# Ledger of designs, part 113: designed miniproteins, single chains

Each design is a single chain, and the fold is of that chain. pLDDT is the mean over its residues in the fold that is shown.

## One batch from the design tools (miniprotein)

Design m3917
Fold by ESMFold2-Fast:
Structure m3917 (fold): chain A 83 residues (1-83)
Amino acid sequence: SRLEEVLRLLARALEHILAGHRAGKPQAGIDAAQPDGEEAERLLEPETRRLLEEIVAELTEQKKANPEMSMEELMEMAIERLK
């Protein structure tokens, strides 16, 4: 399922965002959290890829605004966006 693939990519991105934040280097987390553009292009429709990019960007901003947010909370927000 494309949804499962999107969730897998998103989970990977969230892990990198959280890792970068713990290191005190938000930019490094953002860079690492970017979905693999080539892989995303192959697997996803342009609309789905755009949505994934938007979700990652918003979750990154939410983590910056609320550093205490857990991966579970970020993932829940992402799932709500994918509905």
Scores: mean pLDDT 61

Design m3918
Fold by ESMFold2-Fast:
Structure m3918 (fold): chain A 75 residues (1-75)
Amino acid sequence: MPAPEASPELEELAARIEAGEASEAEVEEAARRAIELLAERYGVDPALLEEAVAAYEAGDFEKAKALFEEAQAQA
């Protein structure tokens, strides 16, 4: 099945977040790893997704949206 290998890690972290056991830093690291793995899986430039996440974290939602749209066009 063409499912990303990181899915079990994300499911475990989602369960821990719902239980209130996962830290915000742990969630952020999991999201970053998932982005890298999805970029490799779908042939998207991981630097583009990383830049989009950085823009979103900085509160530049317009830049983040433009970068995510560009990444989707590559996928």
Scores: mean pLDDT 65

Design m3919
Fold by ESMFold2-Fast:
Structure m3919 (fold): chain A 95 residues (1-95)
Amino acid sequence: SLRELLERFVELARELASLFDGMLRTTVYLQTEGILQLLDEGRRQEAVDSAETLLRFVRGLVDGRAPQLSDEELQRARELLEEMERLVEEMRRLV
């Protein structure tokens, strides 16, 4: 279901944010809460649009902060981003 895909996306986004400082983690947490609220309000298209926007934001963080991450953390971040992209593509098919 769209809810299951969005909840999984939220888990991955928060896990990715855990590789960064507390301010970025808080920002991602608030963004993911907003996405879930849009879904609860029946604003399905807006929830998916917000998830895609968040994906672009966290991809930019990984690319821009790669020198601050270990090789293992960077590899993990890339794996999380690939899974998040697949989830967004699947969610797009449901709205």
Scores: mean pLDDT 85

Design m3920
Fold by ESMFold2-Fast:
Structure m3920 (fold): chain A 74 residues (1-74)
Amino acid sequence: MEEERERELEEIEQLLLSMTPDEKHAIFKKLGLSEKDIAEIGKKTKDVEDPEERARIIAEFLLEKGYTVEDLKA
């Protein structure tokens, strides 16, 4: 169970790292994230300089909302 969650988190992180900011924003809109959710992601990542740490924060947020790597690929 924990191994599956860790694998999902890593896959989402890698996918996010491969995307431009515009592509990430387009996917968030496609997933049906509210403007409030997108703003919360922005707030959590605002002062994070490390792109890997930023991707991890976003991945954790998406998993907490119930999204999966397959949702991001669709």
Scores: mean pLDDT 78

Design m3921
Fold by ESMFold2-Fast:
Structure m3921 (fold): chain A 101 residues (1-101)
Amino acid sequence: GTRPLPALSAATPEQRERALRNFVKLASAIAEAHEKGDVDGAAEAARKYTREIMRNLGLEDKAEEIADRVAEAVRKAMQAGKSPEEIVTLVVNELAEAEAA
């Protein structure tokens, strides 16, 4: 089985639900920006929703750093012609690495 993320495992059900809702909004915003070719819009959506996800999980001290890192990764993936699914997978991996550190 996949190793559980420490912050996600410690979060309350309500915190997990809020984080999941913000993740769904992030995935939708990336798909919309990708369809429009809006690299800046995708990066800004990634920064905004990653920040909210980190706050929902009680990781406010890391929220800005991780949000900026995820936004830059999304920008580069968009410029490289990655699919929305590949970009969302990249975001999941960045969030997993942030929680494991």
Scores: mean pLDDT 79

Design m3922
Fold by ESMFold2-Fast:
Structure m3922 (fold): chain A 75 residues (1-75)
Amino acid sequence: MKKVVAVVGPTQESADEGKRAVEKALGYEAVTDVIENSFEEARQRALEKAKEKAKEKGYEFIDGVVATRVPVVLP
C-alpha cells in the first residue's frame, strides 16, 4: 500500500529533492512545503496537505515530516 509523507525544505528545490529521495528510497508519495518564515508553519502546512492527500487517495498517512537542507542553529 502506498504511503503519504510530508517533506519541507528552505526552498522549493530542496523540498522537491527530498520528495524525490523519499519516493525513490521508500516508495512513498510526498507532499512538499517551503520554510519561508517558520519551520513550524511549513511543517503544519505540509502535514495537513499530506493528511488530506492520504485521505483523498486512500493511502496511509505518515504522521511525520522529512526536513531537507534545513539550517540548524544550536542554542
Scores: mean pLDDT 76

Design m3923
Fold by ESMFold2-Fast:
Structure m3923 (fold): chain A 94 residues (1-94)
Amino acid sequence: MTPEEVIARARALDPDGAFRDLPPEDRYGFLTDPVSLRVIEEAVRRGELTTAEEVLARLRHMVDQVLVYEPEGSPRRELARRLRALLDRLEAEL
């Protein structure tokens, strides 16, 4: 599995682009390492993330941010739970 394949699967789960850009600054501005799908894609392009395992770790960090800061019942939180299930499945394929 390539970094690009992992990103493509994550993107397919998020057709509306909820994870594409960083969440509103007022909600996530106190995070030490805020991450979005675009940031992960740029890191792969720059050669900072070179393996599927590294991309999975960054996507998991992104999911964890949403699960900590989004309220229960929000569409973004539900999408984050589905993405986490996808990441668990992809890790089992490594």
Scores: mean pLDDT 75

Design m3924
Fold by ESMFold2-Fast:
Structure m3924 (fold): chain A 80 residues (1-80)
Amino acid sequence: SLDDVRAEADALMDEAGRLYGEAVAANAPQEVLDEMARLLAEMHDLAAQLRASTDLAEAEALLARMREILERMRKLLESA
């Protein structure tokens, strides 16, 4: 359902924030912190679009993009 998709998006946002916080706490290289911040900003934009959407297919497509960005954030942190 649309509510389920929104709940998943909120969970992905919480995880993205945690990953960024971990990078900051670990004193990751500035280039990694800058890229993580850009990805987090993109996640916020997609989450806002998803919350505004009333179309399930559109919301699911936005959620898929959020999952891709979160995976990029994980790989950045693992490679730092």
Scores: mean pLDDT 88

Design m3925
Fold by ESMFold2-Fast:
Structure m3925 (fold): chain A 76 residues (1-76)
Amino acid sequence: MTEEDKKEYEKKIEEAIKEFEKNAKGLDEDERLKLIKELAEKYGISPVDLLLYIWEKRRELSDEEKKAAREYLESL
């Protein structure tokens, strides 16, 4: 991946995270994971990558919850 490709990918993730933050308030865990998948498809990024960036930024999920969320997204 070139430096330009990486920068564009990171920009897409950042925009997807901002949209997630606007729409995730009041959603349950399943609805949040579904929104992550929808945003990943909208921005053309990996839903697993988007989920990992959200987990790193927010630190809202335990290690057990992170594993469950990853397994859920992989099952979709």
Scores: mean pLDDT 72

Design m3926
Fold by ESMFold2-Fast:
Structure m3926 (fold): chain A 94 residues (1-94)
Amino acid sequence: MSEELLKALEELLKLLEEFAKEHPGALTDRQVALLREAREKVERREALSEEEWEGLDDLALFAYLRLSDLGQEEKAARIREAAERAGRLYHEEL
């Protein structure tokens, strides 16, 4: 992974981990496992698979929609922007 993609994934993971902590039980066991496995891969500088990236992007959309419904528009926007940046960089490196 490039340093730019690594930083973008770090920011996205941080925001999704914060969302999971603030909204306990909102994520499925699969989503919790995906988030943990993605964190471990990023820490090891290992590339995410297409399926892992798609899972994170779906989780980011879920978090965005939930936060928007709760009126937390600033937090929702931060997750959306982080996911859009990570997605652009991820697809540029594929």
Scores: mean pLDDT 85

Design m3927
Fold by ESMFold2-Fast:
Formats: sequence, structure tokens, C-alpha cells
Structure m3927 (fold): chain A 93 residues (1-93)
Amino acid sequence: MTPYEAAFEAALRVLKEAGLDEETAREAARLVAEAAMAYGRGLFFVPEASRKIDEAIRLVKKAGFSDQDANLIVGRAVGEAYRAYSEAFLQRS
């Protein structure tokens, strides 16, 4: 499993547990996983990560969640994704 795959699966789990449908959850998880990777690449990629997080929040809001709930759900997904991403780098292949 790549660090990206680990981040994607962690984000997908959080988003599905929040009640998002499969297609919306997968698209938001992709954005969250890409944001986690951008954070892992360093400060130059923080604007890219922020943009992807904003896009994920918009998708969650479009699915019927409030601004507050969308921010909490995506924030949790980003945290879990970055943890999974970091853990995957520490595993010996």
C-alpha cells in the first residue's frame, strides 16, 4: 500500500461514516488524500493542500451538510489521512 492509498482509504472511511454517498465520498477522499500528500511535501505545497481541502468542503456542503459540519468532517478526514500517510512512510517494505 502506498502512502497515498493509505491516506485515501482513511479519508474514505471518515467520509462514509459521516453519511456521504459512495461517489461523493470517493471524490472528497481523493482531494483529502492529495492534500495530505501536499502537506507531506512541505511548506511550498501548503497552498495546494488548502485549495484541495476547500474543494472537499464544497463537495460535502453540496451533499447537504452545513458549513460547520462540512468543516468538521473534512478536518477529521484530513487528520486521519495525514496520520495514515505518515505511518505508511514508517513501514519497512
Scores: mean pLDDT 83

Design m3928
Fold by ESMFold2-Fast:
Structure m3928 (fold): chain A 71 residues (1-71)
Amino acid sequence: LTQEQQDEIEVALIEIEAAVALYDAFHQGRKDDALAHLEKLRERAKSIPNPKTREEALKIVDDALARVKAL
């Protein structure tokens, strides 16, 4: 895999895991677990080498964090 392909796969995986965290918070009442998971995803997003791809991943996680915190 190229670095670009690896970065794209990582964003897709972060997107899926963020969706799971949102489900846990909104449908399972697991807000604290969801917040902990999203903070770990945020650290993963920060490790993405491509600045544009990193910004995209961080936005996904930060939007999810804001939604869970507002719950």
Scores: mean pLDDT 88

Design m3929
Fold by ESMFold2-Fast:
Structure m3929 (fold): chain A 89 residues (1-89)
Amino acid sequence: MKIEIESIEVEILDEQTVKITITFKNAEQAEAALPKIEEILKELLKEDERLLGYSISLSGNTITVIIKAKDKKSAEEIAKKIVEKLKEL
């Protein structure tokens, strides 16, 4: 079943913290995407030392990812990598 993403919004919260909000067509699509997004973040945390941590939450048809990175440039680059991987879902 193909996952349909309605929108991806990126918000810089501070020099180390970026919020990525992913909106899906419905709650079932968001629930189906959750384990795939968790896998993306888990692999990225292992491969990229600049990623210090992340949190993920599900609310209705929206998944929110908050990342914490080593510095502002790292946060922006990691957020871009996450968005690129999300588009491949």
Scores: mean pLDDT 85

Design m3930
Fold by ESMFold2-Fast:
Structure m3930 (fold): chain A 91 residues (1-91)
Amino acid sequence: MLERVEKLATELARKLYPDAPEEQLELRKQEVIAELIALGVGILRGEPEESIEAHIEAFAEKYKVKLDPAEREELIELARFLGEQHLKELE
């Protein structure tokens, strides 16, 4: 899970900020991960699936990424995983 999250965040950050130096790229990766955590927390709080889907579409448009249905489900699972991990660490 974490390895897939890191690859996704790195790919999205590099596509949006190809000229960013490595230090700035790390901050952009953290921004992507924070967005995924926010989505995961929303899912865990029981937001309706339609609302989650709309947010995912906005996310994909923002990062100019093409998500197949299976990739969208993977994104949701990764977001849920990150949200659970983040909430658990806050305890």
Scores: mean pLDDT 76

Design m3931
Fold by ESMFold2-Fast:
Structure m3931 (fold): chain A 55 residues (1-55)
Amino acid sequence: ATVYSSSKKEKTEAGQLVLTNTTKIDGEPTVRKIEYLGAEGQDKVEEITLNKPVL
């Protein structure tokens, strides 16, 4: 099975760094993992599964 992983770093208007990791495995839906960095010692990780769009 083929595995795809990509990371993207963004900075919000509030000065918070956000790291978004996207993982896709053949036969499975795309998973997006969002990490919040640099906000007053609150390291928070949220994982969101994206539904596959209809062709």
Scores: mean pLDDT 62

Design m3932
Fold by ESMFold2-Fast:
Structure m3932 (fold): chain A 102 residues (1-102)
Amino acid sequence: MSATRYTATAIIVIGIELDAERNGWTEDQMLQEIQKTFGLKTIKQARALLDIIKNAKTDEDAVEMLVSLVPELGEDEVIALAEILGLTPEQLEELRRRIREL
């Protein structure tokens, strides 16, 4: 994962979560802001992005979580999240390989 891109994405996502807490937003309003900010197609992608930022501790954890989301989101939607998270070309190829094996 590109540390710089991941950190930038994490800062933006956590910033939205803090704004939601400060302003008393609902979960749906927070997820809509994440969706809008990153140009995501669905609220499910916004929820997935938030979950990965909060729970993935390593690049391998992020790839594993993305693979687990393919049945729910679909391949193209998962690849879009991987790009937003700043996965390297090598990590994107590993993700595509694992999706192909599902």
Scores: mean pLDDT 83

Design m3933
Fold by ESMFold2-Fast:
Structure m3933 (fold): chain A 62 residues (1-62)
Amino acid sequence: SVRAPEPVERVLTVLLEAERPLSQREIAERTGLSQRTVSRVLRTTRDVTIVRHPDGTYSVER
């Protein structure tokens, strides 16, 4: 894509490159998105399986 990555692409890239589960705040800080936007992406994305951990962190199922 010749355009800036969409919010969902940015969130997924950060999660895939992370060596550990990330909180919504950490994802927001790494992507430059608001926590509200990150929360929406994590709730609505169907491109990958998002795992929500008991501590409130998120990862992609690998």
Scores: mean pLDDT 76

Design m3934
Fold by ESMFold2-Fast:
Structure m3934 (fold): chain A 65 residues (1-65)
Amino acid sequence: SMIDKKKQELQDKLLKFMAAVSKQLAAVKETNDADTYAQVQQQLNKKVEEEILKYQEEVLKLDEE
């Protein structure tokens, strides 16, 4: 259905964002100490949580429930 397609597009967007975060963390790990890495990881994890919440909100709007 059109709703299922939109849900899949939203999921794909979230997965791409998470993959980009993983790549960024790998790059930070190469050039920074453990404390700096931990701080960046915390900030990026918070952004991932925010994107998950946005995904959930958009999915709920599509479900009309």
Scores: mean pLDDT 81

Design m3935
Fold by ESMFold2-Fast:
Structure m3935 (fold): chain A 73 residues (1-73)
Amino acid sequence: SREDMAKQMVADAVALLKDVLERKPQTPFEATILQFRVIAAESSFWLAERLGVKLTPEQEELLRKAREKAKAL
């Protein structure tokens, strides 16, 4: 269903953000990849909300932490 697809998109974005937070980039190229992964996850969250899924505070906090890490790279 549309709801199941939107929930899967959120789950995939959460996994991506967790990976970003756990990785320590060793090169400027790796840092750039992490920055793009945060943008991709944010886009997935945006689309999921447009499909009617409400993000949890924990999911929003995960995105905030990942964005702060990406900005500091």
Scores: mean pLDDT 86

Design m3936
Fold by ESMFold2-Fast:
Structure m3936 (fold): chain A 65 residues (1-65)
Amino acid sequence: SEEAAEVAALGMINAEEEKASDEGLEELVKNMVEKFGKEGLLKALEIAEKKGLSKETIEKLKSLA
């Protein structure tokens, strides 16, 4: 759902602000794919980009999917 993707996007933004480790980002992506599939992850990335998540973090999260 769009609401779930929005929550996921906020999690991505929070991870960037907290300067999460590569392991933390991998775990975040794995959990999102398990719950929402790759389509849900891509939708969350689109929302996160719109909310100001850096291109570098977006590319990194995409590479982990």
Scores: mean pLDDT 78

Design m3937
Fold by ESMFold2-Fast:
Structure m3937 (fold): chain A 100 residues (1-100)
Amino acid sequence: AAAPLPEIPRVDTSKLSYDEYLELVKEIMRALMEARGVPEEVIEEVLELLEKIGRGDEETAREAFLRMRELVREVAPDDHGLLTVLGTLAHEVRVRREES
């Protein structure tokens, strides 16, 4: 059964350090995946891939982003909402890093 996505907290992220922002996004992504019944092993792998997106070089981040999308599609192929939200959060992490 498709559970609704939990409400994403409105936080003034401009006051967060990059490390604090990355940890907040990890917490949000974990909560979203748990709400959708994603297996814990997959949640842990997705969060490790987010770390690579946020801290790796450009090529490492690109490969990690592609792997994350494939992994989410494998476990939740019809959950386009989850894939879109997780993809957006990962993209915003990368943009924040490039601006920091």
Scores: mean pLDDT 79

Design m3938
Fold by ESMFold2-Fast:
Parts: sequence; structure tokens; C-alpha cells
Structure m3938 (fold): chain A 85 residues (1-85)
Amino acid sequence: APEVSVSVVDSTTLTLIDKSTGKKLTLSSSKPDDVMKSELANFLVSLGISPSLASDIASEFVKGLSEGAPEVTAELLNDALSSLV
């Protein structure tokens, strides 16, 4: 199962790292929400998460990041991924 670490880089930027594979994704709220959702969902699917679950997680993540709550968003994403994998 993938173990993902989520790190806050700044108020608009998060980095996700799969500790088992070394795959990483950097997400920034400077990108359109649809782009961030697609990038995160594709990253999660590449880790073996189903497309439906990946889409749900991506939606919650993008919402939190766009609201200026990157630390809370990182915690929620880590919790969601830990419960699914």
C-alpha cells in the first residue's frame, strides 16, 4: 500500500511523496482547480487508488488549498490516504 507524505511548501503549494516508490507531485493553487484535481487524481491512480476514490480525494484537497488552508488540507489528505491504503 502506498505511504504518502504531504508537506506544506508555502501558503499555496504542497508536495506529495510516495515513500514506497519515491514518486512525487507538487501542487500549487496558482494553477486552475481542474488542473490541480487532474494532476492529483492521476498521481493517486498511479499509486493504485481507484479512479473514483482518487477523484473524491482530489476534490477535497483542491477545495482546502484554494481556501488558504494548506496545513489542514495536508492533514486531511494524509488521513484519507492512510484509511484507503
Scores: mean pLDDT 74

Design m3939
Fold by ESMFold2-Fast:
Structure m3939 (fold): chain A 87 residues (1-87)
Amino acid sequence: SSTDRANQLISQLNDTYSGVDDDTLAVVYYQSALLLSRGGDFDSSVVLLRQGQRIEQQTGSTSGSPLRQQVIDILRQNGHTSQADSL
């Protein structure tokens, strides 16, 4: 399922980027979400974007905002308006 795929990607990203700061990790999640949304995997993109948002909420950072906005715009352009509105 898309959820299983997204969870596998989350585990892989956490393992690969275990030594980076949380702000950098959030940006990595947003970049991965952007690539998935451009490839048409909107469900996995939303899951990764939400993971990045959780990290930023814990740190108080907003450094990922431009990448996050690009993902939201792609979701809207592809008819995923309800998902975009929830982000």
Scores: mean pLDDT 81

Design m3940
Fold by ESMFold2-Fast:
Structure m3940 (fold): chain A 75 residues (1-75)
Amino acid sequence: MEELERIAQELLDLVREYQKYVEENGVTSEQLKADPKYQEMVAKAAALLEQFSKAPEEDQEEVARRLEARLLAEA
């Protein structure tokens, strides 16, 4: 569970980093495809998703539920 929450948090951090990068650099979707930094972020996300998918579905659902509750509490 703790490891899955860490993986999920890293995925959220990558999404936030991606959004900040796009906002700060004004990058178009076409430019993103050619950007090494974008490719690096995608590769990291894929590795994290692979690790997350190895967990039992029950644990994946529980972590997703906890993240949803946390996000709603911050809103």
Scores: mean pLDDT 74

Design m3941
Fold by ESMFold2-Fast:
Structure m3941 (fold): chain A 61 residues (1-61)
Amino acid sequence: SAALITLYMGKVEEAIKLAREELKKDPKNKDAYIALMTALSILNRLEEAEKVWEEYKKLFP
C-alpha cells in the first residue's frame, strides 16, 4: 500500500492523505485503514483514530 510505505518513510500527514484516497477507491482496503489509524495515533489524534477503528470493525467483523 502506498499509504503504508509513506508512513514507514515517516511522512505521517501524507500517509493520512493517501490512506483516505485509497479508502475512497476501495472501502475494504485493510492496509489503508491500518495506515490511517497508525498515522492518527502518531499525531496523538486519538479520537479520530478510535472512530477509524470502529469503522474498521464494522467492515471486518
Scores: mean pLDDT 84

Design m3942
Fold by ESMFold2-Fast:
Structure m3942 (fold): chain A 61 residues (1-61)
Amino acid sequence: STLDDLAARFVAFFLRHGHPDLAKRLAAAERVLTEVLTSLGLSEAEIARVRAWVREQLEAA
């Protein structure tokens, strides 16, 4: 889905361009992602799904 593709691109971007303090940057990115998705009119459930997927990718890395 488009949401999964967007989440994948954000995770890949931060993992590839990350620094040792990446955890702080990823927390900030989650907040920005939520703000962007909310501004696009996505539901709370859709935002939660994207966040869960991002966390799964980070856990797997």
Scores: mean pLDDT 66

Design m3943
Fold by ESMFold2-Fast:
Structure m3943 (fold): chain A 66 residues (1-66)
Amino acid sequence: PRQLTLVGPDGSTATIDVPEGATSGTVRVPGMAEGNYTLRDSEGRVVGSAYVDKDGVAHWRLLPPS
C-alpha cells in the first residue's frame, strides 16, 4: 500500500491508503469539503487528482507515469 495525501485549494489535507496496483478508487474522507483535490506523494509531488462529493467520498485517480 502507498500512502497519498489529498490537498485542497485552501490547504486542507487528508491521508489515504492506495492499494498496490490500483490506479483509481473511492475512499471516505469525512469532514473534507466537496470539491476538487490533488493527490500528492510523500515528497509533495502531484501524482493524481480526486473529487470529494457531498457525502465525504473521495473519487481518486492516479496520473499515468510520465
Scores: mean pLDDT 80

Design m3944
Fold by ESMFold2-Fast:
Structure m3944 (fold): chain A 77 residues (1-77)
Amino acid sequence: SYYEIFLKLAERLLEEQVKRNPDTPQELIEEARKKIEEIAKEAAEYVEKNPEEVKELIENNTEDTEHARLFREVLAE
């Protein structure tokens, strides 16, 4: 499901950030997890209504950044 895709993406992004900065406060990590769960659920509901259009927009218009790379990797799974 799209919810699982977005959730995995957000979790990987958070893990990458924590790995780069291991001193990140746990409170910020917990807040980020709560927000990504809410955002993933909302985004999944939106994408499910227009799956092909949203997928094409994300794939074709994603910037060449580290976040974009992680997103493409999650989509390819």
Scores: mean pLDDT 67

Design m3945
Fold by ESMFold2-Fast:
Structure m3945 (fold): chain A 74 residues (1-74)
Amino acid sequence: SRATVAGAEAGRGAFEVDGPKTAINAAYGAMLGAQEGSPEKAAEHARLGVKKGNGSDEAIERAAQGAREGYERA
């Protein structure tokens, strides 16, 4: 599903920067945002997930990019 692809790519983005620290938070956030029906919402919730998990600014942005691109690709 679109939510699954957004979550997988958001989690990958966070993982490449901070390892497992916020990857699950990024993925879950992206999936929630994707259910609101836009790549922008997938990215917004991915960013919030990483931030809540105390991820770095780089992990926040990489998760958001992954969520948006994953949503659009699916």
Scores: mean pLDDT 86

Design m3946
Fold by ESMFold2-Fast:
Structure m3946 (fold): chain A 82 residues (1-82)
Amino acid sequence: SAIQELMRRAALLLASASILLMDASLKDKEFAERLAERMEEMLALEKEMLANKDDLAKVEALVARIEALHAELEAEYAAFKA
């Protein structure tokens, strides 16, 4: 179903964010703390998504917000490595 595909996408984004946060935590504590804030927001959105897993429109909106936060996290990580 469309909801299952969106939920799978959200899970992959969270897994990706976790890997970036883990790498950051081994290199720079202050930078890792900034990434952790984005991760906390993504986890809160995932919790809301799981509570509303039968509402396609709400799941779509929540996944879009998770995608936006993930893009911000990737941009911050890329800037840190530059």
Scores: mean pLDDT 86

Design m3947
Fold by ESMFold2-Fast:
Structure m3947 (fold): chain A 61 residues (1-61)
Amino acid sequence: GRELFEQGRYEEAAEQYLERLRRDPNDGMAWAWLGVALHHAGRVAEGDEYLRRAIALRPPP
């Protein structure tokens, strides 16, 4: 996921993070990166929803 994100391949990065989350839905970092990748891909509403889930799993300090 991260390597594809760093290459600007945001939709492919999102697909890898989604697969990761199918295996481990408690991975707050994967939710966060999925949200950010979808924002960059122009899928803002979906990205916002996944970012909310990331915050719920890993509350701010």
Scores: mean pLDDT 74

Design m3948
Fold by ESMFold2-Fast:
Structure m3948 (fold): chain A 94 residues (1-94)
Amino acid sequence: EEELEEAFLEAYKNGDLPEAVRLWALLKGYSEEDAELFAKLVEAAINKDWETVDKYAEELRKRGLIDAPTAEIAVFYLVAELEDAVVRIEKRRR
């Protein structure tokens, strides 16, 4: 479990946002399949492929994993959740 937190911080520090979101989802207790959907959504957003972002955001909404009416709100939500997770983990790292 500590290894997963360390991998998350490393991915975030290195700017690997898709991997950071995948590891964040696993830390939240989501399945590997659901974690991969979050990662693919963020990867598509980085590539400015909004059609693919809309597709994965719809899949996540259908599964009840996000409550975001638009792709842009879904991306904003995930960025905020990553920032919050980093702060919480770093405060616990003593």
Scores: mean pLDDT 80

Design m3949
Fold by ESMFold2-Fast:
Structure m3949 (fold): chain A 88 residues (1-88)
Amino acid sequence: MEEAREEVRKKMHERLGEIQREARGAPSEAEAVRRVLELLDELIEELEKEKEKAKAAGDEDMAKALDEAIKELREQREELERLLEELE
């Protein structure tokens, strides 16, 4: 369990850092938020596929860790959608 959670947390942290770097290159704050939302959607889809693979393999610990990460990313996405509405 712990190793699965650690792997998922490391991956999520690295990917979120990359997404943040990509956003910093945007010409406007609204465009930066749009880029982050697009990249978060891609990351969520990737993690959902990994979760399905973990379930198929019987790796319940990994599937649970991925489910928790996906939930956190969805919450972040919702917050960014609200921010984008304020910027536009």
Scores: mean pLDDT 80

Design m3950
Fold by ESMFold2-Fast:
Structure m3950 (fold): chain A 70 residues (1-70)
Amino acid sequence: TDEKIREIVELIVKKIEEGASVAEAVMAGIDKAHELGGVPIDVVEIARKAAEGASVEELIEEAIRRAKEL
């Protein structure tokens, strides 16, 4: 699960860095989470924070911690 979360977050951040909209990054993240078998991740919040300048490392750590709280 942790590696799957990392992969989704890295994809979202990469899309934002390449100039994608938050909506486009969210769609990519949702598709990837579904492809990986349904990962407990708040794709919308991650894409929004990435657009606001949050680091990929911080987002990965936060997403993993939040997944363990579910």
Scores: mean pLDDT 80

Design m3951
Fold by ESMFold2-Fast:
Structure m3951 (fold): chain A 78 residues (1-78)
Amino acid sequence: MGDEYEARGDALLAKDPTSPQALDDYIQAAREYEKAGDYGKAAKAYKRAAKIYRLQGKLDVAKYLEELAKYYEEKAKE
């Protein structure tokens, strides 16, 4: 369930703000939320992943995930 991935990601991020495992957990959470049709939670998970990529200096990937989060955020309003 997406909530489990998100909770683990949050715990890992508290120890290391650039944690690769937290990044993977947020991406997995977003995918699970997409499957469930919870586009609002998917958007939030992608935003968290994008923040980690920004801290890693991977700005191109971060921008991509921010745009993807924006897409799902708009979809959640429909």
Scores: mean pLDDT 81

Design m3952
Fold by ESMFold2-Fast:
Structure m3952 (fold): chain A 73 residues (1-73)
Amino acid sequence: SMEKKVEEIEKLLLEQGYSEKEARAYALAVRGQHLANQGKLEEALALFEEAVKLEPDNEELREALRRMKELVA
């Protein structure tokens, strides 16, 4: 499932010393990128929107979200 894959990535980031919020945001972004690479752009967009919600001041996540919006449009 999508949630299980996000949880697996989040666990790896937590083990590397990232905060829970940062780990969740990056796990969502990594899963979103995998979905985008598969052509699942609408699903990828939703995950990047959730990631930016968790880390609204993260420039890299905001740029990734902008690119996903352009690809879906």
Scores: mean pLDDT 83

